# Ledger of designs, part 29: designed miniproteins, single chains

Each design is a single chain, and the fold is of that chain. pLDDT is the mean over its residues in the fold that is shown.

## One batch from the design tools (miniprotein)

Design m983
Fold by ESMFold2-Fast:
Structure m983 (fold): chain A 55 residues (1-55)
Amino acid sequence: MKIDELIERYKKVKEKLQETLEKLKADPSVSDRDIQAAEKAIKNAEEMIEKLKEL
């Protein structure tokens, strides 16, 4: 698997997660726990991108 393709895939996933997070924050019925889970997923994707760039 090419590292550049994997980085691009994670960037797209992160972008979609950010869009989802904005929608969750706009919905008053969504719990803080769900919002925090989405933020954590975005952070994990960002950390993976940074690690892959170091290779």
Scores: mean pLDDT 80

Design m984
Fold by ESMFold2-Fast:
Formats: C-alpha cells, sequence, structure tokens
Structure m984 (fold): chain A 83 residues (1-83)
C-alpha cells in the first residue's frame, strides 16, 4: 500500500537522522520524516505515531514502528528492524 511505503520512507529518514553527526543533515532527515508522517495522517484520517526502540543511553535504534490509534487499538502500518 502507498501508506506503508510512505511509513517505511519516514522510518528510514528517522534512522538516517539519528545516525547523522551533522546537525543540518539530522534536521533535514527529521523534517522529511515529519512531512511523510503528516501525509500519512491525511490519508488515514487519524493521528500517526512512531515508536523508536533501542539500548538505553544510546541513539542507536534497533526497531522503529509507525502505527495509528483507532478505537483504542494500535494498528501497525510499517516496521523496520536494524541489525
Amino acid sequence: MEVEELAKEALEHLVEGLRSTDPAEQARHFARARELMEKIEEIVGAPVFVRLEGPLGSSVVTRATVFVEKDGKEIEIARIELE
């Protein structure tokens, strides 16, 4: 689905931003991820959330998930796992 593709692209930008040592590159990646999330919200008609999981005290992300909440349930749109 197009929404799933947008969600994966947003997750990739979030990961690239977290890995970036250049503040300007990080800001651009985070801005692009936000833009994609807003587009997903327009398509699904509900708030979209991202969950980042990784070791405590580190910017390393081992799992990133995009989901929506409808009627008190979390619906996963896309997930990436980083090895």
Scores: mean pLDDT 77

Design m985
Fold by ESMFold2-Fast:
Structure m985 (fold): chain A 111 residues (1-111)
Amino acid sequence: MEILEKSETDLDAPVDEAEAEKLLQRAKKKLAEEGESVSPLLLESVEEELLNTLKDNGYPTDLPKEQLKEAVELAATARKAFSLGFLKPEEEAKLTIYAKQKLKKLVEESL
């Protein structure tokens, strides 16, 4: 999977954090209204994807699970909401980029 170039673009992409938080809250609200939850398999898949993004960009991947949890839950929530039609493709992409950028910042602050 040639994801390295796209992952580098995602980490450097400008993201409006206020817009991303509004999209996240909308996704959470819609999931709660429908009684939907994120599956453990989706959380594991998203964690692997985010860790691969860090690795492909030369960042360490030996972060404590607790530090990964927020970013993994954010990206998994976006993906679940998108799968149910609650987010547009562009909105899911923004939240995924935001999650990757949160992880990058946590790694940089730990160096």
Scores: mean pLDDT 76

Design m986
Fold by ESMFold2-Fast:
Structure m986 (fold): chain A 95 residues (1-95)
Amino acid sequence: SLEEVKKYVKEKMEKIKKEGLARLDQATADLPPEVRAAARAFFELYMKLQEGGALENVKSKEEADKFIEKLKKHMDETLDRLVEWARWLAARLAA
């Protein structure tokens, strides 16, 4: 059952990552390609760290669902902060 829980977490995290990357790409479409690439890389690293934490601490599908729900609730704030960082980086590189 633990291996099934791990698979479930990975599948849910991959879906959230793809949806988040799509939103990030839309929000940063006006920025230089290198800045967009950096923002995507940071988001992917963030998601990898979140998945690692889930895989270490989650022991059931119920706990996995609670983790995923909490992550989704914080996704808007995480993406907004990353977009602000990307815009800051673009301004610094243009200076």
Scores: mean pLDDT 87

Design m987
Fold by ESMFold2-Fast:
Parts: structure tokens; sequence; C-alpha cells
Structure m987 (fold): chain A 77 residues (1-77)
């Protein structure tokens, strides 16, 4: 759970500042790490929200990605 929270928070920070393309690539990697950690921890709701944030970010929808990331973090806390 702590690993999933750490990586999800890192991704959220990057998304919130409308980061450069390099920072957005880092956010995608952080989301993949958060997803893996949530699955390993058995938090299915957090894993679902992180998966939806990852899909939104891949589609360039930063607003939707931020929404799902905040929902995932609420579940992880």
Amino acid sequence: LEEARKHARAALGIVQINGSPELLEQALKELERAYRAAVEAGDEEAAKQISEALEALKNGDLETAEKHLREALETLE
C-alpha cells in the first residue's frame, strides 16, 4: 500500500503542473508502478482507479487522469 501511494502521489504531482513531455513519460511510469503495487497489495478499487488514470493520461486527458488519481489516493489512505 505505501508503495502504491508513493508512486500515485508522484504521478499526480506531475499531472497537476501540466508537465513537459519528459515529465508526462515519468508520470506514465509512476502510474504503472502504482498499478503493480496496488495489485500486489490486493487493493482492487485503487488498481481500477489507477488503470483509468493511466488510460486517460495516454489519451492526453489530464483532467480525467487527475480525477482518477485523486480517487485512487483516497482509497489507498
Scores: mean pLDDT 78

Design m988
Fold by ESMFold2-Fast:
Structure m988 (fold): chain A 58 residues (1-58)
Amino acid sequence: KEKVEKFREEGTKIAKKLKEEGRVEDAYFELMKLGSKLGLSTEETNKLILEILREVLG
């Protein structure tokens, strides 16, 4: 739970910052690195990335 909440919080900030910088193509790589650092599985990280990108990009 806490790892997922931290990923959503930090991941959303990363995605928004990359969008503002015109670097949305880097979002998947940066978010995958965050998920690995937090000890989330690849499957959980991919699902969370899709949720964050849908929210941030529309």
Scores: mean pLDDT 81

Design m989
Fold by ESMFold2-Fast:
Structure m989 (fold): chain A 61 residues (1-61)
Amino acid sequence: MPLKYPRIPGLSDEAQKQLEEVGHETERRVVEAVAAGASSAEIQAIWDEGAARAKEIREKA
């Protein structure tokens, strides 16, 4: 894959899958927002939400 997702040793398969899903969904939402003419602030909010969810999954490990 062109995208390299970070691997965290000790994460369960479920947590790893959730981390990848969050990354994919966040990127898709950003692409769609850009296409819809969203502002930089709106795009940043989408990234911030994705980053917060990814961080929560990583810290849960």
Scores: mean pLDDT 74

Design m990
Fold by ESMFold2-Fast:
Structure m990 (fold): chain A 97 residues (1-97)
Amino acid sequence: SAIDTLQSKLTTMINELNDLSTQLEKALQAKDIDEAQKIVAEMQKKIEELDGLLDEMQQLADTSGDINAQRQVAVYQAQLLALKGDVFLAEKQIKKM
């Protein structure tokens, strides 16, 4: 289904963002400002793409009345909010370096 396809894409992108978040933490610990800025830019681009896909999944879940899909959207929204927070805190840390 369209929802299953979006769920697979969202899961893949969230895993990629979590890997980038781990790389970002290592760059910040190493005080590698250039690498940290590069990772932040890549994360911001992927977060924007993820927001679009998540909005599409939300619309399909709501239109179909699929309660399990609606619950999954809420889980993805929470994960995305955490990743946005990681990026925000990293940008603040970079400015202080």
Scores: mean pLDDT 88

Design m991
Fold by ESMFold2-Fast:
Structure m991 (fold): chain A 87 residues (1-87)
Amino acid sequence: FSAETRQALLDELFRLANEINEALNVKDPNSEVNKAIQELIDAVMKALAAGEDPLPVFEEKSKEIIEKFPELEPLLRKAKERLAAIL
């Protein structure tokens, strides 16, 4: 993946984090939801660094987040569509 693609994916992941924090009115980076988001971002970026497709990893981590926070399902689905559009 190009540096531009990696940056665009990272920007979309941070956008997702901001959207989730606004929706849940969370500002603590150590909250359970922010830890889950950081784990998602780390997993996606690790796949990208390995030259692997990040979408399956995003889907697996999103399912874990949705199990704990079902209200985030629409935001995670929109983020997946945006990531797929960049790839």
Scores: mean pLDDT 80

Design m992
Fold by ESMFold2-Fast:
Structure m992 (fold): chain A 66 residues (1-66)
Amino acid sequence: MEEIDDAVEAMIREAQKRAEDLLASNPEKKEEAQKFLEDGVSRAQAFRDKALEERIKKIEEELKKL
């Protein structure tokens, strides 16, 4: 669980930092920065969902061994 959460947080943190850097150099690109942040969060959520599905599959395989 922690490994997945750490990866998700890292992805969100990267997106936030890049959006902040964009805003610092181009304040007029607020919409682009916001969209980049939203895309980053969406990708992080998709990664989390996929990792959860893979973990469920492993649990099902382990249960079959019992």
Scores: mean pLDDT 75

Design m993
Fold by ESMFold2-Fast:
Structure m993 (fold): chain A 63 residues (1-63)
Amino acid sequence: KEKIDKLIDELVNYIVDNKLSPEEALELAKKRFIDELGLSEEEATKLAKIVVIRAYGKVPEVL
């Protein structure tokens, strides 16, 4: 759980910093979850959708 949460936060920051489209963000997140955590395509897709929602539905609070 902790590794997943950390990767979600890293991906959200990367997507915002690089101004990726939602489609690019979804594919990037899915690939990262498969490569880094060894998740199935179904699990990676589910988590990638959460990353996209967080990146575009929640503006990162700039410190």
Scores: mean pLDDT 75

Design m994
Fold by ESMFold2-Fast:
Structure m994 (fold): chain A 85 residues (1-85)
Amino acid sequence: MTPLQQLIEQLVEEGIEEYDRIKEELEKEAKENNRNVSSTLIDLLSLTKALKLMEERARELGLSDEQIDELVERFTQRVFDRIYG
């Protein structure tokens, strides 16, 4: 692997960790507030928030728009594998 590919994979793993944390937090908040929130909505909100944080982190590290697009694609695939695999 090139150092750039290793960095992209690391950012994907960090994004997955953030997705898991955001999802757990949203589920906890919904339960504590007696809100009937759909699992699909929680998944979608968690994915959206994690994507935004990952893109911001990638830009801070100086990744190009093309590299960020690859990162987003890989991250989205990993999240879908976690939900459906």
Scores: mean pLDDT 80

Design m995
Fold by ESMFold2-Fast:
Structure m995 (fold): chain A 66 residues (1-66)
Amino acid sequence: SEDAKIRQEVGRKLQELLEKYKDDKELVKKINELATEASIMWSEGEPIEKIKEFVEEKLKELEEEA
């Protein structure tokens, strides 16, 4: 399904950033917290498009801090 593909793509993007910033322990922690927030939004029935937008926006903020 489309939702499953988007969810997989979001997860892959999070994993790629964890690998990219693996030596930055604070940034890794923040990315893991973001992944947890996304999982909570998913469990609460938030639309996948909103979850994707939320994750992408927060990842931009985190990369600007790095």
Scores: mean pLDDT 79

Design m996
Fold by ESMFold2-Fast:
Structure m996 (fold): chain A 85 residues (1-85)
Amino acid sequence: ATVRVTITIPKPEGVSLEDIAKGARAAVEQAAALHGGELLSFSAREEGDKVIVTAVVRSPNPEALAATIIELAENSGGTATAEAL
């Protein structure tokens, strides 16, 4: 099954959008791999003091994948939401 995840991450001064996006992408790819899935699309944009990441991931266990990504975002001081596609 496929889910869309929207992640909001705080952006510290002196850290580039590209560096935050690279880290977020690696974390999402690792979470997907842990749940037998894969990252299908990824985008990141800057919005004030935040970075908004939108990722589409496929997994045989989409609920567990979504929960893992949400937990990773929260542990990084951010937030995430997931929706089924």
Scores: mean pLDDT 81

Design m997
Fold by ESMFold2-Fast:
Structure m997 (fold): chain A 61 residues (1-61)
Amino acid sequence: IVVPAEEASKVLEAIRSGGGTILSIRRDGDNVVIDAEVPESLYEELKKLAEEGGGTFTVKE
């Protein structure tokens, strides 16, 4: 997940409240890269939050 820094808190809160596990957080300029293990039920919410914030959501297996 890549989002602008101002949107990162919303994404992190959604991951934590939804039962996900944050694996890493890295700043990349004005963006934050978040790697997390999340339930599939959160995919739509996280994708929507990332895309509405001007970021991207990618699933890696």
Scores: mean pLDDT 74

Design m998
Fold by ESMFold2-Fast:
Structure m998 (fold): chain A 83 residues (1-83)
Amino acid sequence: SLQERIDELVERMGELLKSTKDPEVREKMLKILAEMQKRLAEVAESLGFDPSTSSPEQRRAVEEEAVRLGEEALKEMEKLVKE
């Protein structure tokens, strides 16, 4: 499910943050996560998403975008530790 994919991405990002000891690299990772969160919020707003009233199709669209943005953020974080 999309929720399982989101949960897996969150876990992988958390593990990467936990394993990162360099404060400068960690700060850059937090900036990547903040940008991801901002973009997801903008997408949800543009789609008129409301957790209480949104259709299953609208919810799925937000979840699909969350997976896409999460995968992009994780790749950027992984690249950052290999710089």
Scores: mean pLDDT 81

Design m999
Fold by ESMFold2-Fast:
Parts: sequence; C-alpha cells; structure tokens
Structure m999 (fold): chain A 69 residues (1-69)
Amino acid sequence: MEVEERKRKIFEEANRRSLKILDDTDAYIAANPSLSQKEKQQLVQRAVAEALREIGRAIDEVLRLEKEA
C-alpha cells in the first residue's frame, strides 16, 4: 500500500506543478498586455513543454516504483 500512496503523491505533485506553470504563465500574460502575439505564443509553448516534462518525470518515477513491487 505504501507504493500506491507514493504513486498517488507523485502524480498529485506533478499535476500541481503543471497547473502552476500554466497558471503562472497565464497570469504573467494577463499582467503584461504590451506583449506581442508572438511573445504570448512563445510563453504558452514553453509553459506547455515544461508542464509535459513534469508529467513525463512522474510517469518515469511511477514506472520505477512498479518494477520494485
């Protein structure tokens, strides 16, 4: 049961970090209306890529835990 709790916490943390990255980027864009459309697009693309990396790390960590079970 400890392994299942660790998996849950790993995904919860990754989801929290991913949402924070997206929310922080959205808040920054909203606070800076002088940003060009190109700059806004680049910020969103970076945020999405970073959020996906957080999810990928969580998947890798969970797969390692499953191999130990």
Scores: mean pLDDT 82

Design m1000
Fold by ESMFold2-Fast:
Structure m1000 (fold): chain A 69 residues (1-69)
Amino acid sequence: MVTKEEIIEAAKEIYKEKGLSAVTMGNIAKKLGVGKGTISRLATKEEIIKAILEEEIDEGMRLIEEAVS
């Protein structure tokens, strides 16, 4: 069965390929081969977006630190 970790990973892949606007419950469900309801039971849209943004913020901070050295 699909896990919350797999949902977040799929969402991050969609984000990297197509941007934040493409990160929808339907697109995540399609990528994982499950129903939209399965995704909604395991994670909210807000949790998924937060996980993506937290990773991007961390990556952005590292790049800024490197650039100002």
Scores: mean pLDDT 78

Design m1001
Fold by ESMFold2-Fast:
Structure m1001 (fold): chain A 96 residues (1-96)
Amino acid sequence: SIDELAEAIKKLLESHGIKISDTEAKILALLLLTNLSQREIGEKLGISQATVSRHLRKLKEKGILVEVDGRYRISPKFAGELLDIALELYEPGMFS
């Protein structure tokens, strides 16, 4: 489930000394497994696009995301570990 994936992402980042919210963990899950826009991420999570943008900025401040050509991407420092967890816990229809 997305909640189980969010929990696993939070625990991984806590092992690196980084604390994030459940909403931030779900945003990371969507960035890892989908190509959704900020608006579509907001629609999936029941939050505004402005709230998504604020959380993406916070994740960048924490070094989890980098900005490339006006888009947020997972930092190479965390990309491998986060993708491995996301792929292990991925279920068809999780983001439908």
Scores: mean pLDDT 83

Design m1002
Fold by ESMFold2-Fast:
Structure m1002 (fold): chain A 102 residues (1-102)
Amino acid sequence: MEAVELARRGDVEGALRKAIELFEQAAKWASRGDYEKARELAMQAGRAATEVARVDPRLRELFEKAQQYAAEMANWASRGDGEKARKYAEKAVEYFREALAA
C-alpha cells in the first residue's frame, strides 16, 4: 500500500524504490519455499506498478513489463515453483531499476 500511496502523491522515485523492495522480498520468500508470502508481495508490487504508470506515462512500457513479470511470479508461486517465481521477480526488479535510472 505504501508504494501505491507514494505514486498517488507524485513521488515516483519513492514508489519505484518500494516496488523494488517488494519484488526483492518476494524473490527471497519464493527461494525459501514460502509461496504464499511471495505471491502476496508480487501482487502488491504489481499494484504499485499500475499506479505509477498512471502518474508518469513515459514509464508505462517499463511498468507494463514489470506487471507482466509480477503476474508470472504470482502464477508460478501458486504452483509451488520457487525457482521460476524468483526468476520473474528478478526480471521485474531489473525493469524497475531501469525506470529509476531514466
Scores: mean pLDDT 72

Design m1003
Fold by ESMFold2-Fast:
Structure m1003 (fold): chain A 76 residues (1-76)
Amino acid sequence: KKEELLKQAKELLEKADLIRGTTEVMVHTLLTEARASTDPEVQAKLIERAEETKKKGEEAAKDLEEQGKKLEEEAK
């Protein structure tokens, strides 16, 4: 039981890391597209999208980290 909970906790933390990495790549792509745009309104919307993507990714990663911490606590 304890070993299984610790394994699940580790998997959740690894998923949180992946979400953060994937989010950073998506944000970079959106900001690159914004910079390439000649339309100020399109630039602004892409920047807003990048900020929203960053926020959602960070929240999702945080949720997985909190779940992992709870499993670690249950294991003890």
Scores: mean pLDDT 84

Design m1004
Fold by ESMFold2-Fast:
Structure m1004 (fold): chain A 95 residues (1-95)
Amino acid sequence: MSSDTIFGRVTGIRGDVLNIRQTVDWLVDNKVDKDEALEVLDQGLETLERYRKELEGLKDDAEKQGDKDSVKRVEETLKYIEEVIKYVEEKRKQI
């Protein structure tokens, strides 16, 4: 049921973004092969950009529905994605 609402979908995306960040940390900490690590990081960045676009659409839908709580959650999640994108880009430069 939670995934059927805008709020639920945003929460799911936020969980996926956290998993991407944790995977990046694991790759760095475990000294995974550079070429394999870079491929995973590039795929992660592509996924983050896709989620960012989806969240922009979800924000528009929530605003049209007058769902201020979902709008706020989307805005907070968009800020979090921007932070994770920068974090992944910095880690990519270190590999």
Scores: mean pLDDT 83

Design m1005
Fold by ESMFold2-Fast:
Formats: sequence, C-alpha cells, structure tokens
Structure m1005 (fold): chain A 74 residues (1-74)
Amino acid sequence: MSLEEEFELARERLERASPAEAAVVAAALADWLAAQEAPDPRAVELLRLALERAGLPDVAAARAAARAALAAAA
C-alpha cells in the first residue's frame, strides 16, 4: 500500500476506536513521530484526530491514559 493509503486506513480504524484504544494509538503515534527525522504532516494530523477521539488535550495525557487502559485490560 502507498503511504497515503496507510494513513487513510489508520484514520478509518481510529474512527472506530474506543477512547481508550485511541489513547493507545495517540501514545504510539507520538513515540513514532518523535523518532522521525522529518515527520509527515498527515501523521501529525492522525495524532490530532487520535487525541480528539480519546478526548485528551495532549500527548502526555494520552500516554498516561494508554498506561491506565493497558493496566486495566490485564
């Protein structure tokens, strides 16, 4: 798949995600973006959508929520 197709598929999956799942996605995407030399604006937009879907204001809140959700799922 092209990078454009990958971002579109990720967006569709995010729209179906629960707020807890969206927080996990936001945390993972933020970590991935931090490792990139030149982050793609579409990946940044996906992070914004994940934060909105999770109902969280920033990446730090998403990381905290993701840790809590993963602990609760165990």
Scores: mean pLDDT 76

Design m1006
Fold by ESMFold2-Fast:
Structure m1006 (fold): chain A 83 residues (1-83)
Amino acid sequence: MALLERAREAARARDYEAAREALLAALPAAVAQVAPEDLEAAIAALRAMIAAGEASPAPADPELHEVGLEVAREMLALLEARL
């Protein structure tokens, strides 16, 4: 949680590199915290989130949008590797 909060604060300050690094650094620990029984639901939620993001042709903050998609795709890959 704390790393995600810091990443969002960095993004609000338009420090997208810091937000990206903080989110990516948090991914292995966050993925490990997903309970096995919640894994399929987490994968489905991320797939839906990525699809919605990719369908957004004019995001209000394009740099933050790209960071979000990159992080979501990396998290999806790590979650699918746990199957």
Scores: mean pLDDT 74

Design m1007
Fold by ESMFold2-Fast:
Structure m1007 (fold): chain A 103 residues (1-103)
Amino acid sequence: DETLKAFERVLELAIDERRAIALLPYGIEAAEYMNKNNITPEEAVEKVRKEKEEEIKKLEEELKKELERLKEKLRALPTEEERIEFLKKEAGVSETMIEGALK
């Protein structure tokens, strides 16, 4: 089912967006650390990444499990209409992303 594969890609993009939003506080912390300590952006990012390694790892594992759960639920839905409704209501996917996947 080509439509199912397109919808799975849309779920992957939605999880990527959730990851970007969830990682934003660490980017802010790195910027604050850079400003306070007169270090490069690369050094600030590495410092925050090392200090928050376990927290970031847990976040990544939770996002991976969520993606797997959403894909399993999507595959279990018998019709395109139910899959579209699931993507809009439960997965938080925009209508624009769904329309783009169907073209």
Scores: mean pLDDT 81

Design m1008
Fold by ESMFold2-Fast:
Structure m1008 (fold): chain A 65 residues (1-65)
Amino acid sequence: MVVLAAIGPVDEEKLLKMAGVEKFDARLRVSSYEEIARLAKEVDATQVIGVDRGAAIVSPKPLEV
């Protein structure tokens, strides 16, 4: 399951291309970078993609690859 965690507005099509993923299974709106890092540890997801206002991308490696 691929999760998008975003602060503010994001260009999802651009993120999909940059992260090399087909689509997001879930979307979460968050208020800080620290919250993105916390979600990556707490959410039972194979990949979490974190974005701050479209300016930065954080993409942890999928658990299975």
Scores: mean pLDDT 60

Design m1009
Fold by ESMFold2-Fast:
Formats: C-alpha cells, structure tokens, sequence
Structure m1009 (fold): chain A 57 residues (1-57)
C-alpha cells in the first residue's frame, strides 16, 4: 500500500540519520556533546513514531 511504502521510506531515512549521529557519538569525547547528540537521536525516534501514527490514522 502507499502508506506501507511511505512508512518504509521514512524508516530508512530515519535509520540513516540515526546511524550518522551514532557515528558522531562514537567519535565524541565531550560528555555534554554526547548528551546533545543522544537527545537528537531521541527526537528523531519520537518524530518517526509521530509520523507513523499520522500515516496510519
């Protein structure tokens, strides 16, 4: 379905962004910067969940 395709595309895009942030976290030594990057991951995951809910509504 068009909804399933949209969710799959959104998932792929979100995973790519999360992986980029995870790579940055792995290379970061500043605890404050690591917290900021983890917060960005959390926001991406929450945004993904909200979008999936909207697409299924």
Amino acid sequence: SAVAAAIAALRAATLQQVRQLADQIAKETDPQRIRQLRDKVDELVRAYSRKVRELRS
Scores: mean pLDDT 88

Design m1010
Fold by ESMFold2-Fast:
Structure m1010 (fold): chain A 90 residues (1-90)
Amino acid sequence: MEEEINKLLQEAVKAIHSGDKEKARELLRKLIDKVEQEIDEAIANGDTARLKQIRGTLDYLEDLARELGDEEIVKRMRTLRQRVDAALGE
């Protein structure tokens, strides 16, 4: 799963840098789905270390979404961040 997330992340960054906003949005949506699955699994397993790693990934993804100017994706990223913070007792 981490390898898939990292691959999608690299492809999304490349799409943003090349100006392919449509591809970047598609890749960010796929990343959101994958990260949400990882959050659900980490919560179910009580994997605090993994949740902290995911939090860092979400911060980076939110920055990328802001660069695209896609408010819907930014809002979705914030929702996932709130779930992670709640699970960590923050």
Scores: mean pLDDT 81

Design m1011
Fold by ESMFold2-Fast:
Structure m1011 (fold): chain A 120 residues (1-120)
Amino acid sequence: MLHPSLNEEEKEVVRYIADKLNLSKEYLEELLKKYGIDEKTAKKLADEIYKRLQEILALQAAQDFDAARAKFRELVRWIIEELKKLGLSKEEILEIVNHIATVAGLPPELIEEIEKEIEE
């Protein structure tokens, strides 16, 4: 299955959605720091999470929910791996992912599936 082609207008829509959802690198950095992650590591993780979330929001704006879901699963797996390396508990990781999903405006069905994947 091919992903939809994104044009300049679609990228602007993604940026608008991100701004409206208060989704920013600064927000992600502050969220991670609240869980005891150091500033340098939090900034690095926030940069990567933000880039991947922009891709997911672009797919949602294009109404390609299957591709958005797949891309978010990849992001969740990466977050779990990175946060486990930093010594965070499963509960802390789940809370961080739920915060990110909520701020990104992801549908409830996708959030429920993510919770199941983290608990496994």
Scores: mean pLDDT 70

Design m1012
Fold by ESMFold2-Fast:
Structure m1012 (fold): chain A 62 residues (1-62)
Amino acid sequence: SIKDYLIANTGLSEKTIQSFDKDGNGDLDADELAAFIKQVETETGLPDDGVADAELREVLRY
């Protein structure tokens, strides 16, 4: 799932990722994912990479 992917690749807790799931449906939509990426970039120091953003959105839509 997208949550498992984010936990494995960002090191953030499931609780933190769940806080961005405002719809409560277990998935992140494109807007929620964009907000999450910006937050992760700020907290973990990872660069904002348009390629990574597009890849995550593709996984979400799959």
Scores: mean pLDDT 60

Design m1013
Fold by ESMFold2-Fast:
Parts: sequence; C-alpha cells; structure tokens
Structure m1013 (fold): chain A 90 residues (1-90)
Amino acid sequence: SAAEAVRKLVEAGDGYGAAKLIIELIDQGRYDEALASVDAMKEAALETGKLQTAIVALEIAREHAREQGADEVAAHLDKAIAELKEEMSK
C-alpha cells in the first residue's frame, strides 16, 4: 500500500521520496490514501525518531496540497506537522 511504502521511506530517511508519493496521490485525487499515508508517515516518525525527515516531507506535501486546492489534505498535513514539531520540543 501507499501508506506502507511511505512508512518504509521515512524509516530509510528518504523524506523526498515520501513527499513525492503523497504528492502523486493528491494529483490522482486519491485523497483517502493521501490522508492514510500522512498518518503512516507521522506514526513511522514517532516510532523511529525520524521527526525532522517526516516534517520536511510533510511541509513539501502541504505546499503542493495548498497549490492544488486540496484543502482537507492540507489541513490534515498542518495538524501532522504541528504534532511532530511539538514532539521535537520535548
């Protein structure tokens, strides 16, 4: 699945690859899978400590979501970024 692929990319430190997968889902209108992939990226980051990798990837995906008018996905990305940044501050 896309969510599983995104998880593996975050575990490998490939933030750009993870962002690209989410962007491809947004471009295809596969918003439910994009939302699930954002959640998977957040979970993988929390499990592995790769918070910065995930934050960078999510910020790239958020910019694309905003440009495409994918407002629900952009809002979900905002929330995931905020949660990971809060975790980094602990």
Scores: mean pLDDT 87

Design m1014
Fold by ESMFold2-Fast:
Structure m1014 (fold): chain A 94 residues (1-94)
Amino acid sequence: AEELVEKAREALEEGKLREAIELATEALKLLPGNREAALVFAEAFARAAEAGDRETVELAHEKMVELGAVDPSMSLEDVIRELREGLAQLREEA
C-alpha cells in the first residue's frame, strides 16, 4: 500500500498522469482515507483537467465512482470542482 503511494508520486513527478491515477486508486482500495494517495490522485486529476487531457480526466472520474467517492450521476465539471476544493483544503491542513 505505501509502496503504491510512492510509485504513484513518482509517476506524477514524471508527468505520467494516467499511471499516477491508476496507482493512487489501487493504494486507496488498500488504504481507504490515505491522505497521500488522495493528494496524488487529486493532483493528477487537476493537472489532466487543466491540460485538456479528456481521456485521463474520464479515467479519473471512473475510478472515483469505483471507489465510492462520487455519485455516478454527478457531472464531470462538478467532480472537478469538488476535487479542486478538496485538494486546496488538504494542502491548507498540511
Scores: mean pLDDT 73

Design m1015
Fold by ESMFold2-Fast:
Structure m1015 (fold): chain A 80 residues (1-80)
Amino acid sequence: SVEELEERLKELSEEAAERAREKAKELEAGMDKTEKARFQAQMAGIIEAAGELATEDPSKAEEAEKLAKEAKEEANKYIE
């Protein structure tokens, strides 16, 4: 779930998790106020923040990349 992915990101980096939330909020502001739109914004935020963490902290890169991949797969389940 989104909540589980966000919690895993927070365990890797509280700063990255906060960035993911801010990114999701910004993306959602330009979208319909639907649960699907919120879900897509939250997933996009997690994917981007985890990718940034992987480049910023090599010690966490493998787990951050895995988290980003799982978030992409989860988002793809709800395409159309």
Scores: mean pLDDT 78

Design m1016
Fold by ESMFold2-Fast:
Structure m1016 (fold): chain A 61 residues (1-61)
Amino acid sequence: MIPEELRKAIEEYLKKHGPDYIPTDEELQELAKKVGASVEEVRDAYEALMVERIRKQAAEA
């Protein structure tokens, strides 16, 4: 399960930059450092949130 703080940090980051913005590896590392998570946790959380977004967008179509 994605930690709530990590999920919110990623979602706020995407909201500021745009829903189609894809963070670079460097940006993912900075997010991991900021929230006290590993880069692997940030990547996993980002992937899960992107899958959730795609599924919701498909349901809206």
Scores: mean pLDDT 71

Design m1017
Fold by ESMFold2-Fast:
Formats: sequence, structure tokens, C-alpha cells
Structure m1017 (fold): chain A 79 residues (1-79)
Amino acid sequence: SALQEFLELAKQVPEALPAAQEAAKLYLDPSASLEEVDEALGEAVKITLQTDPKLAGAMTKAAGELMSERLAEELARRA
């Protein structure tokens, strides 16, 4: 749900959509590090911030949820 929300928000800013799609790809890739996912999510938010600061705020919240979920999934895979 958080991934779908993040992408739906990014669709409202065409300039940010490619970066958001790359972040989604990394989020779904178990070989991608948490740092790589965080950087990619941050890049999409940064691009959105230049166009729509309020939308960037919503994307930041969704990105935080994605990072929490990805960390939980990573810990579950290791145990």
C-alpha cells in the first residue's frame, strides 16, 4: 500500500516519475541495500520538492513507511 501510494503521488509530478519508478524497482529488489533504496526514494522526493512542496511532504511520509517495511522484510529474511 505504501509503495502504491508513493508511485501514485509521483505520477502527479512527471519530472519525478522516472526516479520514483527506479526507487520502486530497488525497493522490490532483495539484493539492493537499504542505503540504495533510501537514496532512490530521496531523489524522487527531492525532484518533487522543486515542483510541489506539499506533495513532496506526502511522498516523504510514504517513503518513511517504505523504509520501515523494507527493514522489517530484510530482518525477517535473515532470521
Scores: mean pLDDT 85

Design m1018
Fold by ESMFold2-Fast:
Structure m1018 (fold): chain A 82 residues (1-82)
Amino acid sequence: EREEALEALAALDRALAQAEEALKRAAEKGPEAVEKIERVRRLLELLRRGASAAELQELAGLPEAEARAVEETARRLLAALA
């Protein structure tokens, strides 16, 4: 059980590193792309701290619609990096 959690944390660490590299490249594409990746990166940091999806919405302090969009983007990034 705990080994599965450690593997998940290692995957999140890799996802955060990839998000940092993507942020550098997105800066050349424009501010909208940077904002999207930065929101995803923030969500990944909260996920790494063990927050559930519902808790992420509360901790991020975002409106429900915006929190859902950011959560969806984070899931897509995690899936793409898997």
Scores: mean pLDDT 61

